# Ledger of designs, part 22: designed miniproteins, single chains, continued (4)

Each design is a single chain, and the fold is of that chain. pLDDT is the mean over its residues in the fold that is shown.

## One batch from the design tools (miniprotein)

Design m12730
Fold by ESMFold2-Fast:
Structure m12730 (fold): chain A 95 residues (1-95)
Amino acid sequence: MEEEKEELKKRLRDLLFNPPAAIQNLKFSTFKEQFAKLSPEEQQAVLDYLRQLKEIAEEMLKFDDGDLIAEAMRILTALRQIAKDNPEVAEALGL
């Protein structure tokens, strides 16, 4: 259990510190406009990155751990906010 929690925290840190170049150039406030200007390959890389964040957050929710649940809810809330303004992201992430 504890080793599984630490592995999830490590996976999350690795993703947050090594985002694709395309995601680094996206500002949340202009996400819709900037995403539409990306190449299909760059759009796919962004969607794959967001999907990995969602998967980790969903795995974190399986633990009876308040800190992991709080972190997962923050991630899922941010993803739902992006999906609300971006139907293509909502469809790709199943939100």
Scores: mean pLDDT 77

Design m12731
Fold by ESMFold2-Fast:
Structure m12731 (fold): chain A 74 residues (1-74)
Amino acid sequence: MATSTITVLEYDPARLAATLARLDELIAWAEAHLSPAQVAALRRLRDIVLAQTSAELPVADLQLFAAAVAAARA
């Protein structure tokens, strides 16, 4: 089976804090409006961002995140 990942890079502390705040707002909205799978993907992305390390993120999680952002903007 083919696996695809995207490397997530660390952020500076101010950018990290802003990104986490945005993700927390999106997760709160998503818990009311999106599927549990999309909420889980957003929480995983938040954990990776919080780690402030280079990590590989499954493409499926990024696709769910992108779909959640698109839904939030609709």
Scores: mean pLDDT 63

Design m12732
Fold by ESMFold2-Fast:
Structure m12732 (fold): chain A 86 residues (1-86)
Amino acid sequence: SAAAAQIVEVISQLAKELSSLDLPEEAREELDRLLKAAYAAVSLRGDFERALAYMEEVAELASKISEKAGEIARRALEEIRRIAEA
């Protein structure tokens, strides 16, 4: 679906933006794991509810490690929610 393609693009862009930040190794690994899980939920299963749950965890973790990472992650989460509602 168009929505699934858009959500996947938002997740991919967020992963790229977070990877450009100087974050602790452990946090970077956990964020990557959660983003891959969100990507798989949408691309393989069309499961927007599960993807949103993973993205909530991404936003929470990112906010704990960096104000900038938290802002970027929250914007991505809001965009995904907007797409899922349309």
Scores: mean pLDDT 88

Design m12733
Fold by ESMFold2-Fast:
Structure m12733 (fold): chain A 69 residues (1-69)
Amino acid sequence: DKEKKAKLSEKEQKALEAVELLKKTGDLEEFVNLLLENGITLEDLERLKEKGLVDDATVKLFETWLKEN
């Protein structure tokens, strides 16, 4: 994706809210549901990881869930 991006998109902000919920509650199901309800993909989380906003462990949790389903 070659788009100029100076700030987080609404979608990326929703992904960060889901990550914060996971860190506060530890509820993987709620985390995944929030991502899916907002149309957030694994690629979106990988972009946030590249920006230093999400850790690798969080991305791997979502990746693992997607492999299971």
Scores: mean pLDDT 76

Design m12734
Fold by ESMFold2-Fast:
Structure m12734 (fold): chain A 61 residues (1-61)
Amino acid sequence: DEELRARVERAARAAGLDPAPYLEAVAAAIKRYLETGSARLPADADPRVGRIVEAWVILEL
């Protein structure tokens, strides 16, 4: 989803992060959020992924 990818990149830049190494994990987290209503990450997830997802939720909603 090119539209979702562009929004994730914008959120990552707002958080001061390069989205490239986290793109797959962020996309999976956003998909889970849209399907379950929960933005919670697995306990072993990189905290930078959480920061990008949080920025996406705050800035895009």
Scores: mean pLDDT 69

Design m12735
Fold by ESMFold2-Fast:
Structure m12735 (fold): chain A 62 residues (1-62)
Amino acid sequence: LYEVTNLNDKVSSLGKALGLKPGETKILSLAELQAVADRFGLSVPLLIALANHDGGLEIRRV
């Protein structure tokens, strides 16, 4: 399982795809992250890296 937090003050395309409003935290399965990664043409590790670096999101394995 993954804990995902949207740290953005505004709605982002990635936050929207993950079903996260600004300031919201959700627990997502690997399958849910894989579905979003596939939609963006990314691997799950690359999605996590981009989200944490450029996307204003925090994704951690729990």
Scores: mean pLDDT 77

Design m12736
Fold by ESMFold2-Fast:
Order: structure tokens, then C-alpha cells, then sequence
Structure m12736 (fold): chain A 55 residues (1-55)
């Protein structure tokens, strides 16, 4: 499912440093500005929450 795919990506990206995670978030924000995608938007929200918890 899409939820399972998002959770798998979040789990993998949780191994990154906060600085690396910020770069991934900025890259996703750029992609979404060019072409909005609900999957990427949901992933972005999950990654922002992860970064906030680790700060």
C-alpha cells in the first residue's frame, strides 16, 4: 500500500543525520513545487514530523 511505502521510506531516512534529512526535505519541497504529488506531500509531512522530533 502507499502507507507501507511511506513507512518504509521514513524508516530508511530515519538513519540520516538531521542535516542530511533537511536536504532531503528541501529536495522534496522543490519537486512538489514543480509537480504536486499526494504521495510526496504525505511523505514530506512525515519527514518534517521526524525532523521536529529529532531536534
Amino acid sequence: SEEEAIEAYVARLSQLTPEQLEKVIKGLENMIKIKPNPFLEDLLERLRALLAQRR
Scores: mean pLDDT 82

Design m12737
Fold by ESMFold2-Fast:
Structure m12737 (fold): chain A 56 residues (1-56)
Amino acid sequence: MTAEEAYEAILAALKAAKTQEEASRAARDVHRVAAEQIGVEEADKAGALAAIDAGL
């Protein structure tokens, strides 16, 4: 997984969620996989950018 793929996956999860609770849960699951594959720092950057672009 690349940082760009992590960003796209987290953004998609945030946009697909119908509630804030679903968004938080789905984003955490994707972030966990990303952190294991590309490291916590890169996963955190991807998550932060995805949250901004999702309007959070």
Scores: mean pLDDT 79

Design m12738
Fold by ESMFold2-Fast:
Structure m12738 (fold): chain A 83 residues (1-83)
Amino acid sequence: NELEIRAENAAKKAVETNGSLVPDLVKVLVDENAPEPLRNLAALTLSKLPVHLVEPYLPQLVSALEHKDQDVRVAAIYALSGL
């Protein structure tokens, strides 16, 4: 379960750095040109974070639910499923 392990490691680093990685994770998730495996990693990582680290980015994640690209919409659902 390589994706799960990578997401757990990324989530741990995001918590250790007091959310400094979160803007980059959100940027990857909403980028329709990002490789799907990277977007999936970003979504899974965001779903594992404490709510307070993700809360400032909720407007961007909610907007991504209406994105024209289906893969971006699915990733946003996945990220929000952890809240």
Scores: mean pLDDT 82

Design m12739
Fold by ESMFold2-Fast:
Structure m12739 (fold): chain A 88 residues (1-88)
Amino acid sequence: MAFTPEVARASFEAELASIEALAEEYRESNPEAAELLRKAAEAARAGNAEEALRHLKEAAKLIEDNVTRAVAIELLGVALALAVEQVN
C-alpha cells in the first residue's frame, strides 16, 4: 500500500492524539509518566523521532502496574517514530 502525504499526516495526528489522551489519563495517578508522554508528543511535533521514542519507552517503564498499557505505549512509540519520519 502506498501512503499519500495526507494519510501519513492523519496517522501522525491520530498517534499524537492517543499519546496526549494517555498523558491526561495518567496526570493524577502517575504524573511522571504523564510528563514523559507529554514530552514525547512535543518531541514528535518538533520532528525528533528518536527523542519521542525515548520518552515513550521511559513512560512505559513507569507504568509498572499495567503491563498491557505499557506494551501499548511502546508499540505506539514505534508507530509514532515511523510517522514522524514520513511527515519530515
Scores: mean pLDDT 73

Design m12740
Fold by ESMFold2-Fast:
Structure m12740 (fold): chain A 90 residues (1-90)
Amino acid sequence: MIEKDKKDFERMKKVVDELVDRIRQLAAEGRLSPERAERAIKEANDLVKKAEDYLKKYIETGNRDYLSKAASYETAAALILIGEIVEAEL
């Protein structure tokens, strides 16, 4: 089960990385301000770090509350990036 949870986390991490790349592309195209892009990427990276810390605690303890926290922080990172992309594309 832990191996599956790690793979699910890595899949979501890939989604976050793709969203970061899209933010960088939008900034390069002048469709999003560099300052907004930098803030969104920094905030997402900080949330991913928290998610990774909770995933590590889950792996060490087996406590599924840590897995839920890891998933929540990773989802929050994705939502911040999606919000900036949607605003830039409207």
Scores: mean pLDDT 87

Design m12741
Fold by ESMFold2-Fast:
Order: C-alpha cells, then sequence, then structure tokens
Structure m12741 (fold): chain A 86 residues (1-86)
C-alpha cells in the first residue's frame, strides 16, 4: 500500500529537478487528473507528444482504471510511472 496521496504525487512531480522529467510527470498527471492539475497549475502546457512516446500505454491503463472507479489502483500506477523516470 502506498502512503503517497494524489496531492503528494503532484508535489513530488513539481520537485523533480530535471525540467524534461518534471514536464513529463506533470503532463501525465494533467492527462489522467486534468481537473486537479488545471486548478493547481492553470498556465501549465502539457507535453502530449513526449508523454505519448514515453508512456502512451501507461496513460491509457491509468485512464481505464479511473473510468472503472479504481482510484487507488490508478494512483498507484501513476506513482509507479512517475517514480520510474530515469
Amino acid sequence: ASTMSLLDLLDYALQIQDEKKRNLALSLLHEVYPELVTHRLPDFVPDLEGLNEAFGKEVEEIKKLIEEGKEVEALEKAREVILSLP
């Protein structure tokens, strides 16, 4: 079980030192949790091309989990992807 909430994951992504990795993490969160990211970062422009190239399959899996009401599993998958950034 993860101790990291969605807000903790967003905060983690914002603290990523590498700009490209940070933008990918924030773009992932923007795609799968658009309401939260748009509210917190209204001027953020997602890197949809980079996100699709790196994590297209993972984004689709997370979206499916959210659509099925599997919020915990969706968050765990999003966390796994963001924490795996090289």
Scores: mean pLDDT 80

Design m12742
Fold by ESMFold2-Fast:
Structure m12742 (fold): chain A 72 residues (1-72)
Amino acid sequence: TQTDTAYTLDGRKLTLTAEGGTAKVKVERLSDTEEHITLSAEGSKVTFTSDGETTTLPENSKLSADFTSVRH
């Protein structure tokens, strides 16, 4: 089973794909210009695509990241 999640960060489009697993994106608004973004993906194959560039993570990888996006 394949799960796809797409998100735009700082005008850049990100797509997370997880085969045999789960990809999740959570966005929380902190202020009028700030969003807290939590990414998680795990599975036998995790791939992310940013602005047409594709990166495949090592087999059985887990991706976890949290950061704040600021609109200027």
Scores: mean pLDDT 67

Design m12743
Fold by ESMFold2-Fast:
Structure m12743 (fold): chain A 90 residues (1-90)
Amino acid sequence: EEVREKLERDVKELAVVLKENNYHPITLVLGVTGIILFLKREAPDLSDEEIKEIVKELLRKYFPDLSDETIEWLVEEGLRLAKRIEERRA
C-alpha cells in the first residue's frame, strides 16, 4: 500500500521529467529500471510477472502517448537491466 503510493508518486514525477526531455529513450529505460529495482527491494515477495504488470499499468496511466509495444519493450528491457544490476551487486 505505502509502496504503491510512493511508486505512483515517483512515476508521476518521472513522467514530468521525461516530457521535458522529449521522452528520451535512455531516460525512459533507466527510469523503468529504477522502478523495477525499487519494487524488487520494497516488495521482494512480488514475482517478475507481477512486477511487469504493475509497471505496465503505471506506464499506461502516466504515459498515454506510448504504444503498448513500446511499454512492453521498456518493461522487458528494464527488468533485464535490473536483474543484471542485482547480479553484479551480489
Scores: mean pLDDT 76

Design m12744
Fold by ESMFold2-Fast:
Structure m12744 (fold): chain A 99 residues (1-99)
Amino acid sequence: SMSPEEILEKLEEQAEEYLKEPEYREMGEVLQQLVDLLRRGAPLEEVEEELERLRELLLEVARREAAGLDDPAEREALLAGAEAAAEAVRKAALRVREA
């Protein structure tokens, strides 16, 4: 299993990737804030708020990208991918808190 530091490093790398693209910048900023909260040992309530904010942004971006696609299966895959990404980040954050 990944250590808490390895999880935090992976989340920081993902945030840096988001920040490279103008359309993903806000997601990158929120993910960086989530990592900061986790590193500072912030209350669960604050972590949960940033996780929900990230989920909402992931879904908003996925819906925007899906609107440009003609294939319904590709649209559904984008939305499912956004939900899966949000859940993966949530599980990662909870593992860091449990350590």
Scores: mean pLDDT 87

Design m12745
Fold by ESMFold2-Fast:
Structure m12745 (fold): chain A 65 residues (1-65)
Amino acid sequence: HMMERMEELAREFRERFSDVVVDIRVEDGVIYVKLKGSVTQETAASIEAVGIGIETGPVKVEVVE
C-alpha cells in the first residue's frame, strides 16, 4: 500500500535529516517537509530529489523562516 510506504519514508527522512527537519507530514499522497530557515537550497533540493527517486508521490519542501 503506497500510503504505508510514504509514512515509512517520512520517518526515514526525519531520522536522516533530524538536525535540519522541523516537521514532516504525509497528506493526500504528498510528503511535506519543513526545514529550518538556516538550511541551504542545496540541502532542500537534495531532500526533494530523494523523494522523487523513490516514486511514492510528490515531495514538497518548504523552508520556514
Scores: mean pLDDT 65

Design m12746
Fold by ESMFold2-Fast:
Structure m12746 (fold): chain A 61 residues (1-61)
Amino acid sequence: VSPSVQENRRLLQEFADLYFEAKKKGKEELISVLEEYKKKNPQLSKLADGEIEKIKKEMAQ
């Protein structure tokens, strides 16, 4: 069955859209949006975690 493959591609597209929208509002908003996305889409949590980690490191410097 291939629903998971199609679902993952859809989620990646939604992730990109959410990332772009939240990025315009600032780093704190972007982190909040990514944390929320991660809770709802655990299969993409690694991607979201990587981006959150990167942003947090930039904010800490």
Scores: mean pLDDT 75

Design m12747
Fold by ESMFold2-Fast:
Structure m12747 (fold): chain A 93 residues (1-93)
Amino acid sequence: MVAPLLDEEQVKELEELREKYKATNDEKERIKLKIEFVELALEALSKSKEEEIKLLKEIIEELEKEYDKNPEEKEYIEALLEMYKKKLKELEE
């Protein structure tokens, strides 16, 4: 981490979300924690267009994987996919 991009508290928060993701046995909670992690990463790295595009592509790939695994969360995942795909399209123009 470079101090101008992420402070120590932001790095700690991202690490804590990652550990919660690894520790959880609830697939719904796992998806939510994953989304929180990537949203924090987007906020922290949004100063770089290239990093934001890379993170959005990673989010989209992970959400597409979760779409088939969690039928009860499909509506939520589909809404997130639409939002992130639209944002990616706008950034790529």
Scores: mean pLDDT 66

Design m12748
Fold by ESMFold2-Fast:
Structure m12748 (fold): chain A 81 residues (1-81)
Amino acid sequence: MSTAERFYERLLSRLSPEQAARVRELEAEIRRLSAELQAETDPAKKQALRDRMLALRRERDRVLAEGGVSAAEVLEIMKET
């Protein structure tokens, strides 16, 4: 497990079990849409998939913020490795 993954898991531990489960659910959905985007050939459908992924990422960030995890802390995790 990377340093970033460990830090992310630590931040998720600050959330309620329900909030942590929701964040993991949203990340799983984003990963599925990313795979669909890679397989899609229609530019309009690709844009729709990107828009849906952006909406899910915003919802994830909102849940993290409600649990006391700031956007700055999330960015700090992404910089660690």
Scores: mean pLDDT 74

Design m12749
Fold by ESMFold2-Fast:
Structure m12749 (fold): chain A 82 residues (1-82)
Amino acid sequence: SAALELAERLRKEILEIMEKTNVPKEEKELIERLAEEVIELLRRYEAGEISEEELEERGLSLQEEGDRVSEILEKAAEKLLE
């Protein structure tokens, strides 16, 4: 599936960025957890366990957590470059 393949690729890229920026372990665990939740949601959609509407609704909820992750990554990068 294109969506699962994209999610796995993004997870790999995020992990590479975290390794290069030496992000704190607690923040890494939060980011890894969010990535796994996104991947699990996509797996359930592909299995027909959730509807497209449910996927979109849960996707919006995860986007809110994604915005928090982006803020953490920006703050970590800014602080580590200081």
Scores: mean pLDDT 71

Design m12750
Fold by ESMFold2-Fast:
Structure m12750 (fold): chain A 61 residues (1-61)
Amino acid sequence: SVQDQMQQLSDQHNTQLDTLVARMQEAAAAGDDEAVARVGDEIVALHDQHNAQVDQLLQQQ
């Protein structure tokens, strides 16, 4: 179902986000401000991609 597919997307998104957050925290601990900014951009892109995937599923019903 679309609901099951949305749950799968949410689970995948959360797993990917956790990985990026961990990478950002490691970069911050190392004082690598450029790496922190790059990972931050990746988190924003991941959020935008997730929203687009959810919208696509809703359009297909």
Scores: mean pLDDT 85

Design m12751
Fold by ESMFold2-Fast:
Structure m12751 (fold): chain A 87 residues (1-87)
Amino acid sequence: SKENLVFTDEEELRRIVTAHLRAMGLSQEQVDKTVAEALEELRRNGKVTYKEIVKYALKQMGVKDIPEDPERLGSMLLLEAAAHKAE
C-alpha cells in the first residue's frame, strides 16, 4: 500500500517526490512548496509518509477539504493533477 512508502532521507525525498509530482503535471512552485513541507516534517519527526506528502500536494493545489482516507487521498491527487493539466 502507499502507507508503506516512508521517506527518511532528504535527497531521496527531493528526487523521487519532485519527479513524481512533475510527471503528474504539478507546477514547479506547487512541487517546491510540497517538498518544503515534506522536508519540514522529515526534519521534525525523522520521517515523512507518502500519505502526508499527498496531503501537502493537495493543499498546494488549492484543495481545502482534504480526506484522511489513504485511498481517497491517492484518487484525489490524481484527479486534481489531471484537472490542473486540463486548464
Scores: mean pLDDT 76

Design m12752
Fold by ESMFold2-Fast:
Structure m12752 (fold): chain A 71 residues (1-71)
Amino acid sequence: GGPAEGLKGAEAALKATEAGGPLVSASTASAQMVNSGGSPEAAQAAGRYLKEKGYSQVSAAGARAGGEGSR
């Protein structure tokens, strides 16, 4: 996926964060998106989006799911 898919992944991570569960830093979330099969470009876009919105922590599960959905 391109940058638009990365933004969808970031949105999914934020929505999962609202549902609760363990949190990780935005940098760790971006790395988890790549490790879950997301493209590096999508992960970079997601990381920029999270940083721009001021989110220092997001759901670990949401970050992983966002990476899978950002292919």
Scores: mean pLDDT 64

Design m12753
Fold by ESMFold2-Fast:
Structure m12753 (fold): chain A 65 residues (1-65)
Amino acid sequence: LTPAEVLALLKDHRFGERSEAVRRLQEALRAQGYDPGPVDGVLDDELRKAIIRFAKDHPVPDAAL
């Protein structure tokens, strides 16, 4: 899991959306030690907090993705 992959998923998904890509992101974050909440495929507040924490530890370069 890379910061670029996380940003790409966020650009393609809306808050509250359920998808297989979001479920895979939840599994990847949990494997990296970031608690996304339940692995249910929903882009919710718990997953958003895990993404923010991940992004804070893994900053993306200045260049736009």
Scores: mean pLDDT 73

Design m12754
Fold by ESMFold2-Fast:
Structure m12754 (fold): chain A 80 residues (1-80)
Amino acid sequence: GGAEIALSNVTTGSLEKLKNVSDPTIVSLAKEALSLLKDLVKKTTDADTINEASFHLDKVLKSSNPNDAQNALNDLKSLL
């Protein structure tokens, strides 16, 4: 369905962005965020919630430091 295609595209894009992240802490947090997004898609069909979760994952990947990445991950966890 549409959710599986969207999740596949987000996963592929996130893995490509992850190759450019040099901080291993941010890499670890991004992998946790991606895992949580995959679990969220199984629990809800609410597109707005899935889109918010994807936005927070993108914030983790774009974070300049581990504190910003952790804050974005915590925001994602609040959707669970």
Scores: mean pLDDT 75

Design m12755
Fold by ESMFold2-Fast:
Structure m12755 (fold): chain A 72 residues (1-72)
Amino acid sequence: MEEEIDRDVKLALAEIYVGIARFLEKQGKYDEAIEALRKAEAILTELVKEDPSYQPALDAVRAELAEVEKKK
């Protein structure tokens, strides 16, 4: 149960970083957006090691990273 709650908290934190990255991208702050997406990627990579059902979320963040990097 505590382990499950910890995973939910990690997922929420990753979602917050994605939100921060999207806000920064709207401001043209692509370097800061990439930094936020990298933090989300790190969290989701840990979650995927615990449960592969998080793989689509990780793939989505990696796709957003590639798109933001193209805008630099």
Scores: mean pLDDT 83

Design m12756
Fold by ESMFold2-Fast:
Structure m12756 (fold): chain A 55 residues (1-55)
Amino acid sequence: SDNEIVLEYTKDMVRLVGDTVDRLLAAKSDAEKEAIIKEHKEEAAKMLNELKARL
């Protein structure tokens, strides 16, 4: 159902945010942090597009 799809999306987004925070805390340079943020934005956009395609 659409409600189950939205719930899975929400859980995946919470996991992505947690993983990104852990990576940012481990990063030792601003360049590494910028790369992590860029990757996060790309993955978040992909996940949102996949959600919209399933609805």
Scores: mean pLDDT 89

Design m12757
Fold by ESMFold2-Fast:
Structure m12757 (fold): chain A 68 residues (1-68)
Amino acid sequence: APELSEEALKKLEEEIEKNRTEELEKEKKLMEEAGLPKEIIYGFLVGKGVPNPKLVLEKILEAAKKSK
């Protein structure tokens, strides 16, 4: 929408972040089931056009540690 309230923008950002986190968690689980090394995960993120794939990979690893 061209005009959004600050609250609506915040909710939209939270939904985007949540969806992104869910997609990354699903992709991570598939990669873990396949026994893929971190290099393959990194290549997959680059292939999907994710900005700062190293930072995203680091966040995935941190989330994994927190979930344990």
Scores: mean pLDDT 64

Design m12758
Fold by ESMFold2-Fast:
Structure m12758 (fold): chain A 87 residues (1-87)
Amino acid sequence: AAEEKIEKGKKLFEEAVEKAAKTLTQVAPLTEEQARKLAEDLAKGDDGSLKPVSEDGKKLAKELQEAGKESFKLIEEGKKEKEKEAA
């Protein structure tokens, strides 16, 4: 069902953000809150947030952006299916 795709996408996004945030706190002197916010921004494709971060951060961002693209694609597909069912 469309709702299942949306839920799966959200779960993948949250999992990717959590993993990236933990890695960021190990590589850079960031709080969990700062790391999570940065991971969310990177997953959404905002690489501008990387300007103050090391090369290790850029490498992590590339991996997170790919995971974010997959998550958002699933969410968008689910939303489109739900709109078609409602119409």
Scores: mean pLDDT 71

Design m12759
Fold by ESMFold2-Fast:
Structure m12759 (fold): chain A 76 residues (1-76)
Amino acid sequence: MEEHLLAALEEVRAQKPAVIAELRRLRDLAAIDRFLETVIPALRKAVAQLPAEKQPEAEAFIAELEAELEAIKASL
């Protein structure tokens, strides 16, 4: 389970720049809200199941992602 969660988090991390660029380009408030309301809570739940040594890095990544999404939302 943990290995699958780590792989999923690495995939999200790898896709983050492209996703953020696309959301910023589209300026689609509904898409940003869906990400904040659905994806961010799901990622936080997944992080809680990671080994303790992996949690700080994953939590920092999620916090950065949430901050980027909130910044885009604030610009709309």
Scores: mean pLDDT 76

Design m12760
Fold by ESMFold2-Fast:
Structure m12760 (fold): chain A 100 residues (1-100)
Amino acid sequence: MEKAIEALEEAARHAREAAEAARRGDFEAAREHLGEAMRHLGEVVREAGEKGLEIELEVTPLVMAAAIALRLGDGEAAAEALERLAEKLREAAEELRKEL
């Protein structure tokens, strides 16, 4: 469980950095940080099992929205989706902490 919480916090940090990069028009950096957030989310699924899968399913629409917005060059839409992603990942980390 502790490893899943750490991975969620790292994913949230990268999502926030991606949002900041998207706001600046640095779509390459935003894609790189989104990729890191997705890698850490994969670790959450591995470490938290069914709970990790539930978290992944909840945030997948936000990941998809961010990826599409970045592809279209819509920095504002990308930043909004990435900020919501970071919030959801932090909320998930807090919920897992309550189960300890």
Scores: mean pLDDT 88

Design m12761
Fold by ESMFold2-Fast:
Order: structure tokens, then sequence, then C-alpha cells
Structure m12761 (fold): chain A 76 residues (1-76)
């Protein structure tokens, strides 16, 4: 799945930036792209009949990722 691969790549990018201590606009942008990719993936999984527990987990991950992006932007 193209969206799943995109999500994995963005998550790996965020992980590398955090491990390197990078807290800048690039991290905020990567987190926002990750949140949008998770939203698209969640919608695809919903259409495919994924269990509500899986969708709830994705919604929680999306909210956390968006809050992290906001927190990063707040310190810039």
Amino acid sequence: DELFREMEELAAEVDRMLAAGVVDQELADALRRLAETLRRLRDVMRAAGAPQSVLDGMDAAIRLTERLAEAVEAQL
C-alpha cells in the first residue's frame, strides 16, 4: 500500500530527526505530513472495513502527532 509506505518513511524521518535532537521547522513539517498521511490511511482502512479499535488507535496517533507538531512550532 502506497499510503502505508509513505507513513513508514515519514515516521522513520521523524524518528531520525528526534534522535539527532533536531527541533525545527523541518520536524514540524514532517509531523504534519505524517498526520495527514495517517488521516488518509485511516480513511482507506475505514473503507476497507477495519475494526473500530484499529480506527480509534489511528485517531489517537493522529491527534498525538498533530499535538507534537503544534508543540514544536510553539518553541520556534
Scores: mean pLDDT 82

Design m12762
Fold by ESMFold2-Fast:
Parts: sequence; C-alpha cells; structure tokens
Structure m12762 (fold): chain A 65 residues (1-65)
Amino acid sequence: SEALAEALAVYEADVARLTAEAQAAEEAYKRNPSEELKAEAERLKELLDRAVAYNAPGVERLLAA
C-alpha cells in the first residue's frame, strides 16, 4: 500500500541518518581516541543495529513475495 511504502521510506531515511552519524562518530574516535568518543561511537552503532533489527526488512520481503 502507499501508506506502507511511505512508512518504509521514512524508516530507510532514519537508518541512513543513523548510519552516517555512526560512521562520523567512529571516524572521530579513530582520529582522537578517548573514552567519551568511544562510548559515543558504540552507542550510535548499537542504536543503528537495534533500528535495523527491530523494524523488519522482513516486512519488505513479505510485500515483495
């Protein structure tokens, strides 16, 4: 449905944003290693992993089938 396609687009945009933020944090940590920057990079990575795992690629696969 159109509503589900729009919801999926919003989800993909959120995942893309979190991915960019996680990469930026990891690069900051590589350049200037500190406990604070390490914690931030790990926090964003975990948040991204949860976002990807929770709202299924599975819904998209069911719609494609």
Scores: mean pLDDT 74

Design m12763
Fold by ESMFold2-Fast:
Structure m12763 (fold): chain A 92 residues (1-92)
Amino acid sequence: SLARLVLQGKVDEAEKAIVDIFEKYKDDVTALEKALGNLLLPIIVEEVNGNQELADKGREAVIKGFRKAEEKGILPEKYKFDSEKALELSVK
């Protein structure tokens, strides 16, 4: 899982996995949204269960992956807005 990769210090692998999702589904928005939803779901589950450390590390890895995708010019405008909402939820 994403959280497990981060806990093992494999942040670069977690970040690469997120970027690979954007590259793989760049021509299928529906599949990309589903893949991103599946990626975020474990973080939400850990947060609901009160596992703040896992939720926070998972969220950090997702943010880093989204930023890497933006730097490569492969992040769609729609997901840029979603990443801003994720940041708002992490601050509040």
Scores: mean pLDDT 67

Design m12764
Fold by ESMFold2-Fast:
Structure m12764 (fold): chain A 100 residues (1-100)
Amino acid sequence: SSMQEQALAELEALGREAAALFEALNAGKVSIDEAVAGLERIRERVLAIMERMGVPEAVREQVLALFDEGIAALRAGDVERAAELVERALLLAYTTVADQ
């Protein structure tokens, strides 16, 4: 559907935004606090897309748990683990929406 195509395009754009945020952090162009704020905004937008697309609550909880663990890792200074967890969260959201 056009709604599914739009949701997938939005999730893909959020994935690129997250990747750019980690690249900027690794290059010293943004602080950890700025990167955390960026990930919190991405998390909110991913949640809104999942709710709009009727993603089951159990899957939404899994995606948010991965985001929350990633944000916690970033606050602790573990940038590599944060990037891995955020990538897993976005992939789970994308594949779930694509399968609807």
Scores: mean pLDDT 92

Design m12765
Fold by ESMFold2-Fast:
Structure m12765 (fold): chain A 96 residues (1-96)
Amino acid sequence: TFLDMARKAIELVRTGNEEDILRGLELATKAAETGDMEALRAAMEAVETALETSKNERVLEKALEAAMTILRNTEDKDLILRAIGLVLRAIGLLLD
């Protein structure tokens, strides 16, 4: 299921390994494209974790892409506000 993909994304980003984080963010982006609420929440957690564990430019760019995908695929106010926060955080880190 797409929720299983989003959960796998969380596991991958939690490793702290750059290649695994990138793979996890790719899965999170794919899960977020479904618009499913549970998949969106799990994808959000994967993006949050990635931004906490890595300052690598490729990871930050991928996290930004994932956060923007969440934002595009939800009408839920709480998810929109969290996704905007993640977009701003990723941009701030990229400009460092």
Scores: mean pLDDT 85

